Designed miniproteins, single chains, continued (4). Designs and how they scored, part 24

Each design is a single chain, and the fold is of that chain. pLDDT is the mean over its residues in the fold that is shown.

## One batch from the design tools (miniprotein)

Design m12859
Fold by ESMFold2-Fast:
Structure m12859 (fold): chain A 77 residues (1-77)
Amino acid sequence: ADEYTEKGKEYLFKGEFEKAIEYYRKALELDPSNGEALANLYEAQLIKKDPKKVLESLKNKPGELSEEQKKLIEALS
């Protein structure tokens, strides 16, 4: 059940947003109540729609970036 969510994250951090979306959708097909897959699906779709705006928001946010946010910046750069 979680393998598709993990694959989605792998593709997201590689900058392959369409594949990430596909795997998150597969995770939700198996478990429609999977909040992690749902949240990650929305995030991946927003990134695909406007990657520069997401990148700028992450770089200019106050405070420290999480390790996941740093990997996302690398993928978007």
Scores: mean pLDDT 75

Design m12860
Fold by ESMFold2-Fast:
Structure m12860 (fold): chain A 69 residues (1-69)
Amino acid sequence: LEKKIKELEEYLSKNPNNADTWAKLADLYFQLGKYEEAIEYAEKALSLDPNNEVAKGVLEGSKIQLEIK
């Protein structure tokens, strides 16, 4: 997971308007239990593409996790 996160962050530093990559980054942070960061990146993806299903799922799931914990 750490290697994938670094690869996506490097890509986004050069290509900041790629909603799918922001959504993938959000999903990886969600898998790590980093729900606040997952929300931040999911919101970034949705600001670029409001129909991104991965970002929608990560945002909803992260909110549920933060509500419980």
Scores: mean pLDDT 81

Design m12861
Fold by ESMFold2-Fast:
Structure m12861 (fold): chain A 71 residues (1-71)
Amino acid sequence: MSVREGARAALDALTADALASIADPAARAEIERLHARALERLDAARTPEEVRAVAAEFAAELDAIRDRALA
């Protein structure tokens, strides 16, 4: 499995988990938009470093959305 394939699977799994635990429609829409942007950035990434940066930024933004939605 490529680093990009692994990152995509991780983004998809994190998104599914977040959507399963968050009922707020605004937060859910924000998560779906974040996921779509992250997939576009992942497809544009040319190096393993860029792939890791996309995954790290996605995880951090997803955590921030989750913290706001569950507060």
Scores: mean pLDDT 83

Design m12862
Fold by ESMFold2-Fast:
Structure m12862 (fold): chain A 86 residues (1-86)
Amino acid sequence: GFNLSNEELKEALERALELAMEAVRVAKTREGLTRAIGLALRAIGLQFEAEILERKGQLDDAKVAALTAEAQALYEEARALIKEVE
């Protein structure tokens, strides 16, 4: 339930959270689970940051690019965690 008008940023943030949650689901160790939960919390934090910035009319192209890059980095970190388990 995430309401953001920038569809590309919304999709990047949603994909990052979905993969972080998958990393939580497949974690086999306490360390892996802790790392995966950390990624999920970071993804949720980015979603709230994006919504707050949009609500304030401060979500400019530079901030969209920065948040999209951070979401993509989170996605790759979650993907790496999943591969460590498989």
Scores: mean pLDDT 85

Design m12863
Fold by ESMFold2-Fast:
Structure m12863 (fold): chain A 72 residues (1-72)
Amino acid sequence: KWEELRKKGEEYEKKGDLVKAAQYYAFAGVEAEQQGDNKLAAELYYKAAELLEKAGNDAGAADLRYLADQLA
């Protein structure tokens, strides 16, 4: 399930749609967290934060980094 969401994130990232890519990586992180894989969830949230920062959404990036730090 999270793998399909991560793949969608990769597809949007390849197209240059950083906001959509970040959304799908964050969705993948939520699914990983629900499955108890906190390390994977943190990695996915850090990736989503990186993409949001590149898109100019520093506040959204900070929120996702904070969430990832709690899980790592």
Scores: mean pLDDT 86

Design m12864
Fold by ESMFold2-Fast:
Structure m12864 (fold): chain A 59 residues (1-59)
Amino acid sequence: MEELQKADHLAIAEAQILLQQGLSREEIVDRLMEKFGLSREEAERIVDLAEELEARLRA
């Protein structure tokens, strides 16, 4: 997908769930790449967004 907007939204939700389960950033990145076909750079960006959202929820 050129925009990846829909995939990004689903990937962020997946990353948030995996963060709550205690998976490492590296494990989450690898899973997002496998599940959604994302590049490492895109998967890392998705994890950054998920971490930011989780930090706000815990604060």
Scores: mean pLDDT 76

Design m12865
Fold by ESMFold2-Fast:
Structure m12865 (fold): chain A 58 residues (1-58)
Amino acid sequence: DLLDRVVAEETARAGITDPALIEEVRRLAEGWLRGFKLPRTEEVLRKVVRLAVDAETL
């Protein structure tokens, strides 16, 4: 799944190793993708996942 790959890559770049926090990032990103009916292209997924990482690590 492209979303799972992008979540793994972006959480690793952010230094996130906590499985619970990784799952929260994934949940937020999936919620936004579904809620706003965003296209599931790699560019959009990466922007959304980065935003979710920022939201969980602020």
Scores: mean pLDDT 84

Design m12866
Fold by ESMFold2-Fast:
Structure m12866 (fold): chain A 112 residues (1-112)
Amino acid sequence: SLADKLKELGAEIKETVSGNAKLVTLTFEVESFDEAIDILKKIAEELGLKMELVDYKENASVITGDGTEKKVDKIATFTLLDANGNQVGTVTLTLEEKDGKKIATVRYGEKV
C-alpha cells in the first residue's frame, strides 16, 4: 500500500485505526515543498497510482489528529487514483518551518 511505502521513508510514523479507516501520519525534513511532492509522486507511481491535486493553500489552518488547530505554511490535498481512474485514497501534505528546518507531514487515509 502507499502507507507501507511511506513507512520506508524512515520518517516519524503514527497510525490510527477508527472503524474501517486507517490513518497514517509521517513527518520528515525536506529542502522544499516541491521535493516532498516529488517524493510522494514517485512512490504513488511505483504503486501504479496517480496523484491529482484537489486543493492547495498557503498560510492555512489545519485540524490535527488530536483535534488541535495548527497553522501551516503550505497544504496540498491529493486524490489517489488507480489505473481505472477510481479513487482509492486521499493524501494531505503540509509544510511547516520549525527552528530553521522545513518539515513535511503526510497524512494518508485508507480503508482497512
Scores: mean pLDDT 75

Design m12867
Fold by ESMFold2-Fast:
Structure m12867 (fold): chain A 56 residues (1-56)
Amino acid sequence: GFDLGLAMRLAAELMHEHPDASAEELGALLKARAEALGVPITDAQAISLARLAGAK
């Protein structure tokens, strides 16, 4: 499973790398990074995690 703590850490790192990214853009980046780590997540899960991390 995809660890929530890891997801939030990745989202925070992506927000730092892409400060102007929307929740949808950050969600797409988070999904790509999660898939690269071998942990696939849905678009809806990625966007929800991005919003939970503070993306708008």
Scores: mean pLDDT 76

Design m12868
Fold by ESMFold2-Fast:
Structure m12868 (fold): chain A 74 residues (1-74)
Amino acid sequence: SEKRELILRLIALELRIIGLEFEIELLKERLKKETDEEEKKRIEAEIERLEKEIEELRREIEELREKIEELEKE
């Protein structure tokens, strides 16, 4: 079932976002304790990279939700 495959992919993407959000929170906690300015910049750059990845994944989730809704109308 195509609907089942889309739902499983949706769940996988949502779980990936949860993992990335927790990674960002750990990096933010590390950033609060960091005293080296160069390391702070590296952590901030990593947070920005992960936030961009989450935004891309959220776009994929919305596209999958639209496809699932279309299949549910049939």
Scores: mean pLDDT 87

Design m12869
Fold by ESMFold2-Fast:
Parts: sequence; structure tokens; C-alpha cells
Structure m12869 (fold): chain A 53 residues (1-53)
Amino acid sequence: KKATELIRYANEHPDLSDEEIKKLAEEAEKTEGPDAAFLVMEVGFANRLKAKK
């Protein structure tokens, strides 16, 4: 999936676990590179900290 779609998914699912966030970041890295993976991870962890799920 494109990094934009993965970031959108993370924003729509703020209850993602650490493992799920890492998997999204790995997918972003494979398709768009490490900068995309970093953005996905940062968005996911920020949302997870707020939701704590």
C-alpha cells in the first residue's frame, strides 16, 4: 500500500497496537522508503499514545 493510504489507516484506527504500527511502517518502507516508514510510525505511535490501545 502507498504511504498515504497507510497514514490514513493509522489516523482512522488510533487503537492500533505497537506491533500493528510497526507492520504498517514496514509496508510503507517497502513501497515508499524509510522516510515514509518514519511518518507512518510517528502518526501511529502518536495516535496510540492518545488512545492507549
Scores: mean pLDDT 75

Design m12870
Fold by ESMFold2-Fast:
Structure m12870 (fold): chain A 105 residues (1-105)
Amino acid sequence: AEELIRQGEKALEAGDYEKAAEYATKAIELDPESARGWEVLGQAYLALGDDEKAAEAYEKASELLLAKDPDSPLGWALLGVAHRLRGDDAAADEAFRRAAELQAA
């Protein structure tokens, strides 16, 4: 799965968001617990303007990161992005506040 994530990251850097989503999807099919695979998928869908699919991918990445470390600043930040994309500004602000507190500690 790592090589597919790497190819997805390269596709994001090149602006090939459709290819990035394809590589990330294949990576999570091989390893559904890859937080990075879900994160790349979220970034690709966000760039493609699919806010709903981006939110789902970021939420899954957040769940996986927070399951390993409840104090993951990245985990809380990705949860905030997912809430923002769904229009839940209050939940997004709380998640981003938690991420900032953990990063400062």
Scores: mean pLDDT 86

Design m12871
Fold by ESMFold2-Fast:
Structure m12871 (fold): chain A 108 residues (1-108)
Amino acid sequence: MKPKTLTYEEEVEGSLEEAVERGRQLAIDLLKNEFGLKDIKELGRRRLPTDDPDKVVETVQLEAIDENGNKVAAFIRVTAEKIEEGKYRVRVSVAVTPLEEVKGAPPL
């Protein structure tokens, strides 16, 4: 059974920006490997404000084709948080929604 939402967490060594980039790459790999998505296209990316300078939250909106050839919307949330100097915890959440379910109230 394919889940509609997946979460993954990893520790990354480097800069905060490298941790965020690693999180984005992990999310794209999850979308390809677990959801079978193809032709993944980024529609938009933004950083969310945080009160913690050692924490970044980024969201990415995507469009893709599923294994059955249907267009789907995909959403990525990357959270990178400093553990210690040069080491960050990255949490990635991915969600896939059929485009028809995006046009109305909460999905059936």
Scores: mean pLDDT 78

Design m12872
Fold by ESMFold2-Fast:
Structure m12872 (fold): chain A 59 residues (1-59)
Amino acid sequence: SEKMEKAVEYALKLLKEGYSGKEIVETLMREFGLSEAEAMDAIAKASQKLEGDDEPISP
């Protein structure tokens, strides 16, 4: 969903800035109105992007 996609991008930025997962969860819940579970899912997806960002989906 569009809301989750934006939350993932925002979580990725916060991860790169060095914020803790807990701080990111609280921020996503506040800014996007996500549940704790949705915020945790967004962080998991952002973390996967951070680790696999060097390998884009072809082509």
Scores: mean pLDDT 77

Design m12873
Fold by ESMFold2-Fast:
Structure m12873 (fold): chain A 80 residues (1-80)
Amino acid sequence: SEAEKLLEEIRRLIKEAAVASDGEAYELLQEYQRKLGELAEVLSKLSEEEQKKYLEKLRELEEEYKEELKKALEKALAYK
């Protein structure tokens, strides 16, 4: 599904940003935010049941990669 593809892209962006340079982490986190917006748009067109399912998957993904996301955010904040 489109939502599943976006979740995998979000996973890849978090993983890449965590090991990137500060400037690259900044760019990758901007892309991450764009993908979150795209996911929200896709979910808005689904049933309430499917919306809850994919929002739970997103929360689980962000918790699984919490340390990577934190590291990426610290790098991006240092860059700007």
Scores: mean pLDDT 87

Design m12874
Fold by ESMFold2-Fast:
Structure m12874 (fold): chain A 59 residues (1-59)
Amino acid sequence: SYEEMLDRAEELLKQGKYEEALKLINEIFDKTKGIPELVLGIERANRLRKLYVEALKKL
């Protein structure tokens, strides 16, 4: 599920695996055609975008 993918991305960030987290985050964006709000809903889309910003800040 997308929830499991988001949980995985967050765990990768906690482990310092920033490039792996970013790859997974980009995979979710690709699967949602760049409009995660339509596929995941607002709450999960906001979580995805927050994780994306955090991953970029650590690179």
Scores: mean pLDDT 85

Design m12875
Fold by ESMFold2-Fast:
Structure m12875 (fold): chain A 88 residues (1-88)
Amino acid sequence: MEEAFQLAIDEYEAAGLEEKAKRYRSMLENKQKPSDEERADIRRARARLEQLRAFVEGAKKLGMTDEEILALAAQMGPAEARAVRRLL
């Protein structure tokens, strides 16, 4: 749950949506219950995080190093790079 919140924060920061990033950061820090719309956004972030986890596991099975995996994640975007770094 917390990892999905952090991915959503990173995505909003990367998009320049500072007020939304601040809102989600406050919810994470205070363990506040999100609204229905916020829960839908967190479910999207969780699904993306699961895809990134599958990518990392697949890459490791192919013999890729952590450095090579991080380099590929950086090509996907800054939020993905941060998430993959946390999964390694």
Scores: mean pLDDT 80

Design m12876
Fold by ESMFold2-Fast:
Structure m12876 (fold): chain A 119 residues (1-119)
Amino acid sequence: KVVLTESGGGTVPEGGSVTLSSKVSGVDFAKSSISWYRQKPGEPLEAIGSLDVSTGGVVVALTVAGRLSISADLAKQTAYMHLSNLRREDTATYFDRVSGGDPKDKEVYWGEGVPLTVV
């Protein structure tokens, strides 16, 4: 059974920073890809970055470039998203998505979402 346990978020000041984490179980984490998404009030779901845990390859969206860092701790099977220099426009619900290393398995797993309010 695959479980994503997200944490972090809440209400944070403009100009501050936040770290969101997701502890992943039930997959081969070292062969997984982790993607971070957000949904702002009244807007569509936006992909903001991804990490291929097996290669260390990282991609970040231009909207968050220079402010977003993505990392993983293999021993803890935990993915991290750090967003700095927060703007009120960063107010959104943030989701992680995990895909496993089996090329025949097309299943993806979503976290429940972590609300972030920038004030």
Scores: mean pLDDT 84

Design m12877
Fold by ESMFold2-Fast:
Structure m12877 (fold): chain A 59 residues (1-59)
Amino acid sequence: GAEEAKKAALEGGASEEYAELAKRHAEQGNSTGAAGAAFGGTGSSETGKRAGVYALKAA
């Protein structure tokens, strides 16, 4: 869910702001936005993919 998207971003090294952004996109059902926020905060495509998958499960 949205909390898992935030946790994935934080575990990938994202700042709290980027992790919160990933969570908000996930809460809105925006998997692409959640993945983009996690990727933007970490530079990690794997972290972006994980956040996006959790956002899809939140929707």
Scores: mean pLDDT 80

Design m12878
Fold by ESMFold2-Fast:
Formats: structure tokens, C-alpha cells, sequence
Structure m12878 (fold): chain A 71 residues (1-71)
């Protein structure tokens, strides 16, 4: 009973860490995109922002799955 709870807690904790890492990477790409836009590189800025949105979406989906497992 306790070992199964600890294993589930560890998997949930690792999943939350992965989701937060993906969100952090998404934010970093978005910041880089804004910097490139200020430098006048609109095409590279759009590519970085698109990558940021993809990472943010993946992170949000992982967090939603973790919430569903708790509820």
C-alpha cells in the first residue's frame, strides 16, 4: 500500500517536473522571439514564438493529465 503510494507520488512529481520544464522552455523560446523581433528579424521571431507555443501546449497537456489522475 505505502510503496504503491510512494511510486505514484514519485511518478506524479516527475510528471509535474517534466511539465514545468516544458513550460519553462516555451517561455524561454517566447522571450528569444521577442528579442529577435526587436532586432528586426521577424521571420526568426515567428519561428521561435511558434516553438514556444508548442512547448507551452505540451506542458499544459501534461499538467491536465496529472490533474485528471488526482481527481
Amino acid sequence: EKEEKEKKQKLASEGAGEALRLIGEGVEYYIEGERLLKEGDKKKAEEKKKKGEEYLKKGREKLKKLKEEVE
Scores: mean pLDDT 76

Design m12879
Fold by ESMFold2-Fast:
Structure m12879 (fold): chain A 95 residues (1-95)
Amino acid sequence: MSEKEKILRAIALALRAIGLEFEAERLLKETKDEEARRLAEEALRLAREALRLAMEALRAPEEEMEKLLEEAERLLEEAERLLREARRLEEEARK
């Protein structure tokens, strides 16, 4: 990948992380389910860490950038999984 492609990937991951933080914070305000709350709190923590890594990648040497971006992407995938489960529990709690 070119340096430009890595920079664009870092920006895309940072925006994705910000979006997940917004979703997690919204769910934390809306949910009364204790388990859904715990999952949303963990997802928020992972999204914040992913944002930190994506921002760090923009300042890192090219050789380190790839590893930081891969780690950020893994954290975002886990955060998305946790938020999906939290929404499922929220929906079950409404029945």
Scores: mean pLDDT 84

Design m12880
Fold by ESMFold2-Fast:
Structure m12880 (fold): chain A 80 residues (1-80)
Amino acid sequence: SEEEKNLKENIETLEFAVERLRPYAEKDPEGVAVLERLQKVIEEIKNETDLDKRKELFKEAVSLLQELARLAIQTRENLA
């Protein structure tokens, strides 16, 4: 389906964003904790077959990515 294809592309984009933030986020224990939670949610999305459940997990992953980005920015500013 088009929705499933769009979700797959969105997950790939999200994984790319996580890897780009990793070097900054991993410098703080709070960032490491968010990274671990985000990796778990991404794995759950990949193992889930129900599209509606995958969409809900993706929303959770987006929320965690926003928190990861906030922490990465704060870590960068505190070190610079």
Scores: mean pLDDT 85

Design m12881
Fold by ESMFold2-Fast:
Structure m12881 (fold): chain A 67 residues (1-67)
Amino acid sequence: SKEEKIENIKKGIETLADLGLISEEEAKKIIDAIDKGDYETALKLIESHLARAGSLGRGIIESLKSL
């Protein structure tokens, strides 16, 4: 479902912060955008961290684009 996909995306973003690939503040901004339904802003934010986020970040981008 869309709800399960959103939950998995949020878990992926939390994992990026836990691994130190993005900051907690950066993760919060992305999650806040998702909670507002602003997937375009969430996508732009995660894409700006793609060099550090690696394959997990690419997976999150693909999932966001499918919403």
Scores: mean pLDDT 83

Design m12882
Fold by ESMFold2-Fast:
Structure m12882 (fold): chain A 69 residues (1-69)
Amino acid sequence: SLEEAKKLMEEADRLGTLGVITRDVELLERAIELLEKAKELAEKSGDEELAQRATRALNNARKLLQELK
């Protein structure tokens, strides 16, 4: 559902922010996992704007993960 996708994006943002601040790779990996689920749910719901937002957040999180390696 769209509400589930939005909830997953909010949790991913929280974990991603914490992961960057604490330099915790595991938190960033969890954020990426949640964003992948959010993107899938948004795509299934046909919400192109939410899917685009999830895709952008996912790309940003993956880039941050690479920078911590």
Scores: mean pLDDT 84

Design m12883
Fold by ESMFold2-Fast:
Parts: C-alpha cells; sequence; structure tokens
Structure m12883 (fold): chain A 79 residues (1-79)
C-alpha cells in the first residue's frame, strides 16, 4: 500500500515539473495547466483511497492513468 502511494507521489512530482515547463514554453495556457493539475490531483487521491482501502488492483489502475497523463504532459513540455 505505502509503496504504491510513494510511486504515485513520484509520478505526481514528475507531472508537476512537466506542467511547469509546458507553461514556461507556452505549450499550455495557465488555465489549461490549472485544469490538468486538478485532474492529476484527483487521480492521485483516488490512488491513495484505493490503496488505503486495500484495493491494490484499483490503485494500480489509477496509478497507470496518472502515469499516462504524466507522459502526455512530458511530451507537451518537450514541444
Amino acid sequence: AKEIIERALRVAARAGEALARAVERGALSEEEAERLAREMEELYQKVVEAAEAGDLEKAEEYLEELERLTRELERLAEE
């Protein structure tokens, strides 16, 4: 449980870094970045809640979605 939450924290940190870079580069507006940050935060909370409930399968599913969005943000930060 804690290991999955720690993985989610690391993914969220990467997402935040990519989001900041995408805004600095002009690839995302501040409004778009704020919306994406909220979506990522909601996914992170779902990972935590599922992990704490002992539903590791759902926690992994939410973590995979969080990682997918993070990779998308990292691509936007490069362009």
Scores: mean pLDDT 82

Design m12884
Fold by ESMFold2-Fast:
Structure m12884 (fold): chain A 67 residues (1-67)
Amino acid sequence: MDELAKIVQEELGLPRSTARAVAKALQSLGITEKKKVRELSEKAKKSLPPDASPAERAATLMELAKK
């Protein structure tokens, strides 16, 4: 949990609380691999403008995770 939250926080610049919520949601989808979480976070980061809000970054990552 903490390691996945750290990856999301570092890659997407999310607040710690938001990153932890996203990490829990990813685990509920069966996504527990650090490599996969990093790949999804990088893909979300590339899909968003630099000024995207933390909520928009989190939502984009979750949409990519569902596919």
Scores: mean pLDDT 79

Design m12886
Fold by ESMFold2-Fast:
Structure m12886 (fold): chain A 120 residues (1-120)
Amino acid sequence: KAEELLLKGLEYLKEKKYEEAIKAFEEAIKLNPEYAEAWLYLGMAYLKQKKYEKAIEAFEKAIELSPEDSPLRALALTYLGEAYFKQGDYKKAIEYYEKALKIAPGLELAEKKLKETKEK
């Protein structure tokens, strides 16, 4: 079941076992390619491994598959911004944090990252 693989992947993320987390999320996506949450967490695992290009691809897929004004889309936009920030593209990072805040104006994570990025 794809949901069981997602939960297993989340457990690996908590333990900082990023390679095992990636494999679990990839297996969840293989069972359900439209599983937006699995794409989001796959991106987060790649981000932790500093695989920024793969993280960007996964977050873009999570955005594509999530409902327009959903909290999931806002989170995916926030992490997409973080991936660009890690690559030194502060202009794109700001753009994606601002897009996340248009969907979720109270999203503390996006507000914090936007402020940190504007200080660069």
Scores: mean pLDDT 89

Design m12887
Fold by ESMFold2-Fast:
Structure m12887 (fold): chain A 59 residues (1-59)
Amino acid sequence: MLPRVDVRATATSLEEAGALMDRIRALAQAGTVVSGDIHVTEVPGLAPGTVRIEPGAAA
């Protein structure tokens, strides 16, 4: 069985986006194939952005 997790997340800050990326990385390191998109919304003083992560086992 190949565990696969698709993650679609919205973050309200760069700190939250970083925490989500760390969690996705931990899942990938545990042998889970992970595909994810993190969208950083508007935050006072920060520009909105998008971070995409596709850690996974190569075939």
Scores: mean pLDDT 59

Design m12888
Fold by ESMFold2-Fast:
Structure m12888 (fold): chain A 110 residues (1-110)
Amino acid sequence: NEEEKKRMIKYVEEKLRDYLINELGLSEEEAEKLIELVKKEFEAIQNGDFEKAREYLNKINEIAKKLGNKEALELVTFTLLLLSEIYNGEINFEELERRIKGFLSPRIPL
């Protein structure tokens, strides 16, 4: 169970990073910073520290605004929801892959 959760989180991080860099044109540093802030926001929510969660959300918004990319904020929200489902054991790897593909496919010009 814990090994599967770690694998799912890694899959989300890798797909998110690839999309941010290759489709949204972020640098590797900017993509990694956004992913880390999303993870920190999620941890703060799990700890009930909503003031700290709001601080991380504000930092995410500042980065997204500087990049001129509203899709980054939409992707962050989607990622937080997936992390919640993974944490609560509400999603398996097959469903996770399906949901990520469904979210990204209409946003990737293929």
Scores: mean pLDDT 78

Design m12889
Fold by ESMFold2-Fast:
Structure m12889 (fold): chain A 64 residues (1-64)
Amino acid sequence: MAELTAGVAALLAGVGELLFSKGLYEEAIEMYEKALELYREAGDEEGAREAEEKLRRAREALEK
């Protein structure tokens, strides 16, 4: 159950990466925020940390 939740979080993070590569930073942020929520729900600290890092990068790009 938790494994499935973390898997969905990883897919959302991947979609966020694709959106980020297209310059759709606001949509990428939304995907990373959702992925972070799911990683935390699954208890995946490593996934949550990676999602937080990606979220920071997307927010930084949007600020520019």
Scores: mean pLDDT 81

Design m12890
Fold by ESMFold2-Fast:
Structure m12890 (fold): chain A 58 residues (1-58)
Amino acid sequence: AERPSPPAPSTIPSLTPEQVAEIARLTREGASPEEIAARFGDPAAGRLAAEVRRMLAL
Protein backbone atom coordinates (compact mmCIF):
# COMPACT_ATOMS: atom_id res chain seq x y z
CA ALA A 1 0.00 0.00 0.00
CA GLU A 2 1.25 3.45 -0.93
CA ARG A 3 0.47 6.62 0.96
CA PRO A 4 0.60 9.77 -1.22
CA SER A 5 1.08 11.97 1.83
CA PRO A 6 3.91 14.50 1.86
CA PRO A 7 6.32 13.67 4.70
CA ALA A 8 7.38 16.27 7.23
CA PRO A 9 10.47 18.28 6.20
CA SER A 10 12.45 17.09 9.21
CA THR A 11 15.00 15.12 7.20
CA ILE A 12 18.20 17.02 6.50
CA PRO A 13 20.75 15.05 4.46
CA SER A 14 24.10 15.51 6.19
CA LEU A 15 26.99 14.72 3.88
CA THR A 16 30.50 14.73 5.31
CA PRO A 17 32.98 17.30 3.96
CA GLU A 18 34.99 14.35 2.63
CA GLN A 19 32.01 13.14 0.60
CA VAL A 20 31.38 16.66 -0.69
CA ALA A 21 35.02 16.99 -1.79
CA GLU A 22 34.91 13.58 -3.48
CA ILE A 23 31.69 14.46 -5.30
CA ALA A 24 33.25 17.72 -6.52
CA ARG A 25 36.34 15.88 -7.74
CA LEU A 26 34.35 13.20 -9.54
CA THR A 27 32.13 15.84 -11.14
CA ARG A 28 35.19 17.73 -12.33
CA GLU A 29 36.58 14.48 -13.79
CA GLY A 30 33.39 14.16 -15.84
CA ALA A 31 31.39 11.76 -13.70
CA SER A 32 27.64 12.17 -14.13
CA PRO A 33 25.32 12.91 -11.20
CA GLU A 34 23.69 9.53 -11.86
CA GLU A 35 26.99 7.69 -11.46
CA ILE A 36 27.76 9.56 -8.26
CA ALA A 37 24.29 8.83 -6.86
CA ALA A 38 24.77 5.13 -7.63
CA ARG A 39 28.25 5.12 -6.08
CA PHE A 40 27.05 6.62 -2.79
CA GLY A 41 23.66 4.90 -2.93
CA ASP A 42 21.97 8.21 -2.16
CA PRO A 43 20.03 10.48 -4.53
CA ALA A 44 21.21 13.42 -2.42
CA ALA A 45 24.77 12.75 -3.64
CA GLY A 46 23.58 12.94 -7.24
CA ARG A 47 21.75 16.19 -6.56
CA LEU A 48 24.85 17.65 -4.95
CA ALA A 49 26.87 16.59 -8.00
CA ALA A 50 24.46 18.47 -10.27
CA GLU A 51 24.82 21.59 -8.11
CA VAL A 52 28.61 21.28 -8.17
CA ARG A 53 28.46 20.96 -11.94
CA ARG A 54 26.63 24.29 -12.11
CA MET A 55 29.19 25.93 -9.83
CA LEU A 56 32.08 24.61 -11.93
CA ALA A 57 30.33 25.76 -15.12
CA LEU A 58 30.98 22.50 -16.93
Scores: mean pLDDT 70

Design m12891
Fold by ESMFold2-Fast:
Structure m12891 (fold): chain A 92 residues (1-92)
Amino acid sequence: SEEEEAKKQLEKNLEEAKKAGKSEKELKELELAGKFWIEGKKIYEEGEKNNKPEEAKKKIAELAEEYAKEAKKEGLEELAKEFEAAAEELKK
């Protein structure tokens, strides 16, 4: 599936970043950001297909809030702040 292909691409991106000397913290940040993008795109595409773009936007805002909490739990304060900002922007 497209989602499975995107997940495989994220795994390759993480491997290349590790080879490029990225820290464990930077790799975790890249993984969380990538997972958010993959899940958000799926919600967005389903919203377009079902003519529910506003509902999709709300779900992506909620997803961003969940990812912000996970980033905080992992000590990724800057990434958490970025996810919180994304959630606020989506709620406008």
Scores: mean pLDDT 86

Design m12892
Fold by ESMFold2-Fast:
Structure m12892 (fold): chain A 67 residues (1-67)
Amino acid sequence: YARSDILLVLGGAYISRGENLLKKDPSEEAKKLAQELIDRGNALIKKAQELRDQQLNQQLQALLDRL
């Protein structure tokens, strides 16, 4: 469950790194690298959300199955 939190933090860090690179370096190579970092960050955030949804479903089922 800490894993989804770690993925959210990592995703945010990648996005922030990409955004900072875009502001610091106007070169086309930096823009391409920044976009790759932002895309990677968004993918990590999506994976974290999927893990959180799975956890919620497991908690709800555990309550129902014990009744």
Scores: mean pLDDT 78

Design m12893
Fold by ESMFold2-Fast:
Structure m12893 (fold): chain A 90 residues (1-90)
Amino acid sequence: AMVSVEAIKRYIDRLENAILKSKNPESQIQIIKSFEKFAIEMIRANPELADEIVAYAEEALQRVIKKSTDPEVQKAIEEALKRLRAARAA
């Protein structure tokens, strides 16, 4: 079945909220890694939606990085952004 971009965006929103509600950096990093994996899988499975998925995911991660003060969490977000861009370019 074809996955809708709206369903992908809704799940990205849920992951963003989960990161922001997490009380410790370790849990935040685990959710960021899940976010990265999900977004990359959706980009690869839906190449026609890749640009829209990348743009939406980048905006979500940029909102999270602005609210984070932990350097390890910020590094995890920066690595996720880099890998999302690489997945779109492939």
Scores: mean pLDDT 86

Design m12894
Fold by ESMFold2-Fast:
Structure m12894 (fold): chain A 77 residues (1-77)
Amino acid sequence: SKVEEARRLVEEATRLAEAGKYKEAARLYIEAARLYDEAGDVRGAVAAYILAIGVVEDGLLEGKISEEEAEELAKEL
């Protein structure tokens, strides 16, 4: 199901974030949020978007994501 696919993407994104791959993690969290939203799981979608915002902030603070890259990711929210 889309919910199960979204859950797998959240798990993979969390592993990427732990490895410092913030931009890749953000993209997977955004994809997971879209899948939750398409499935009507509003709580799952909101949680995944919050996680995406968090890793973008971490990436900006550590210089792993540029301001331009953050703006591009924000368009996907």
Scores: mean pLDDT 88

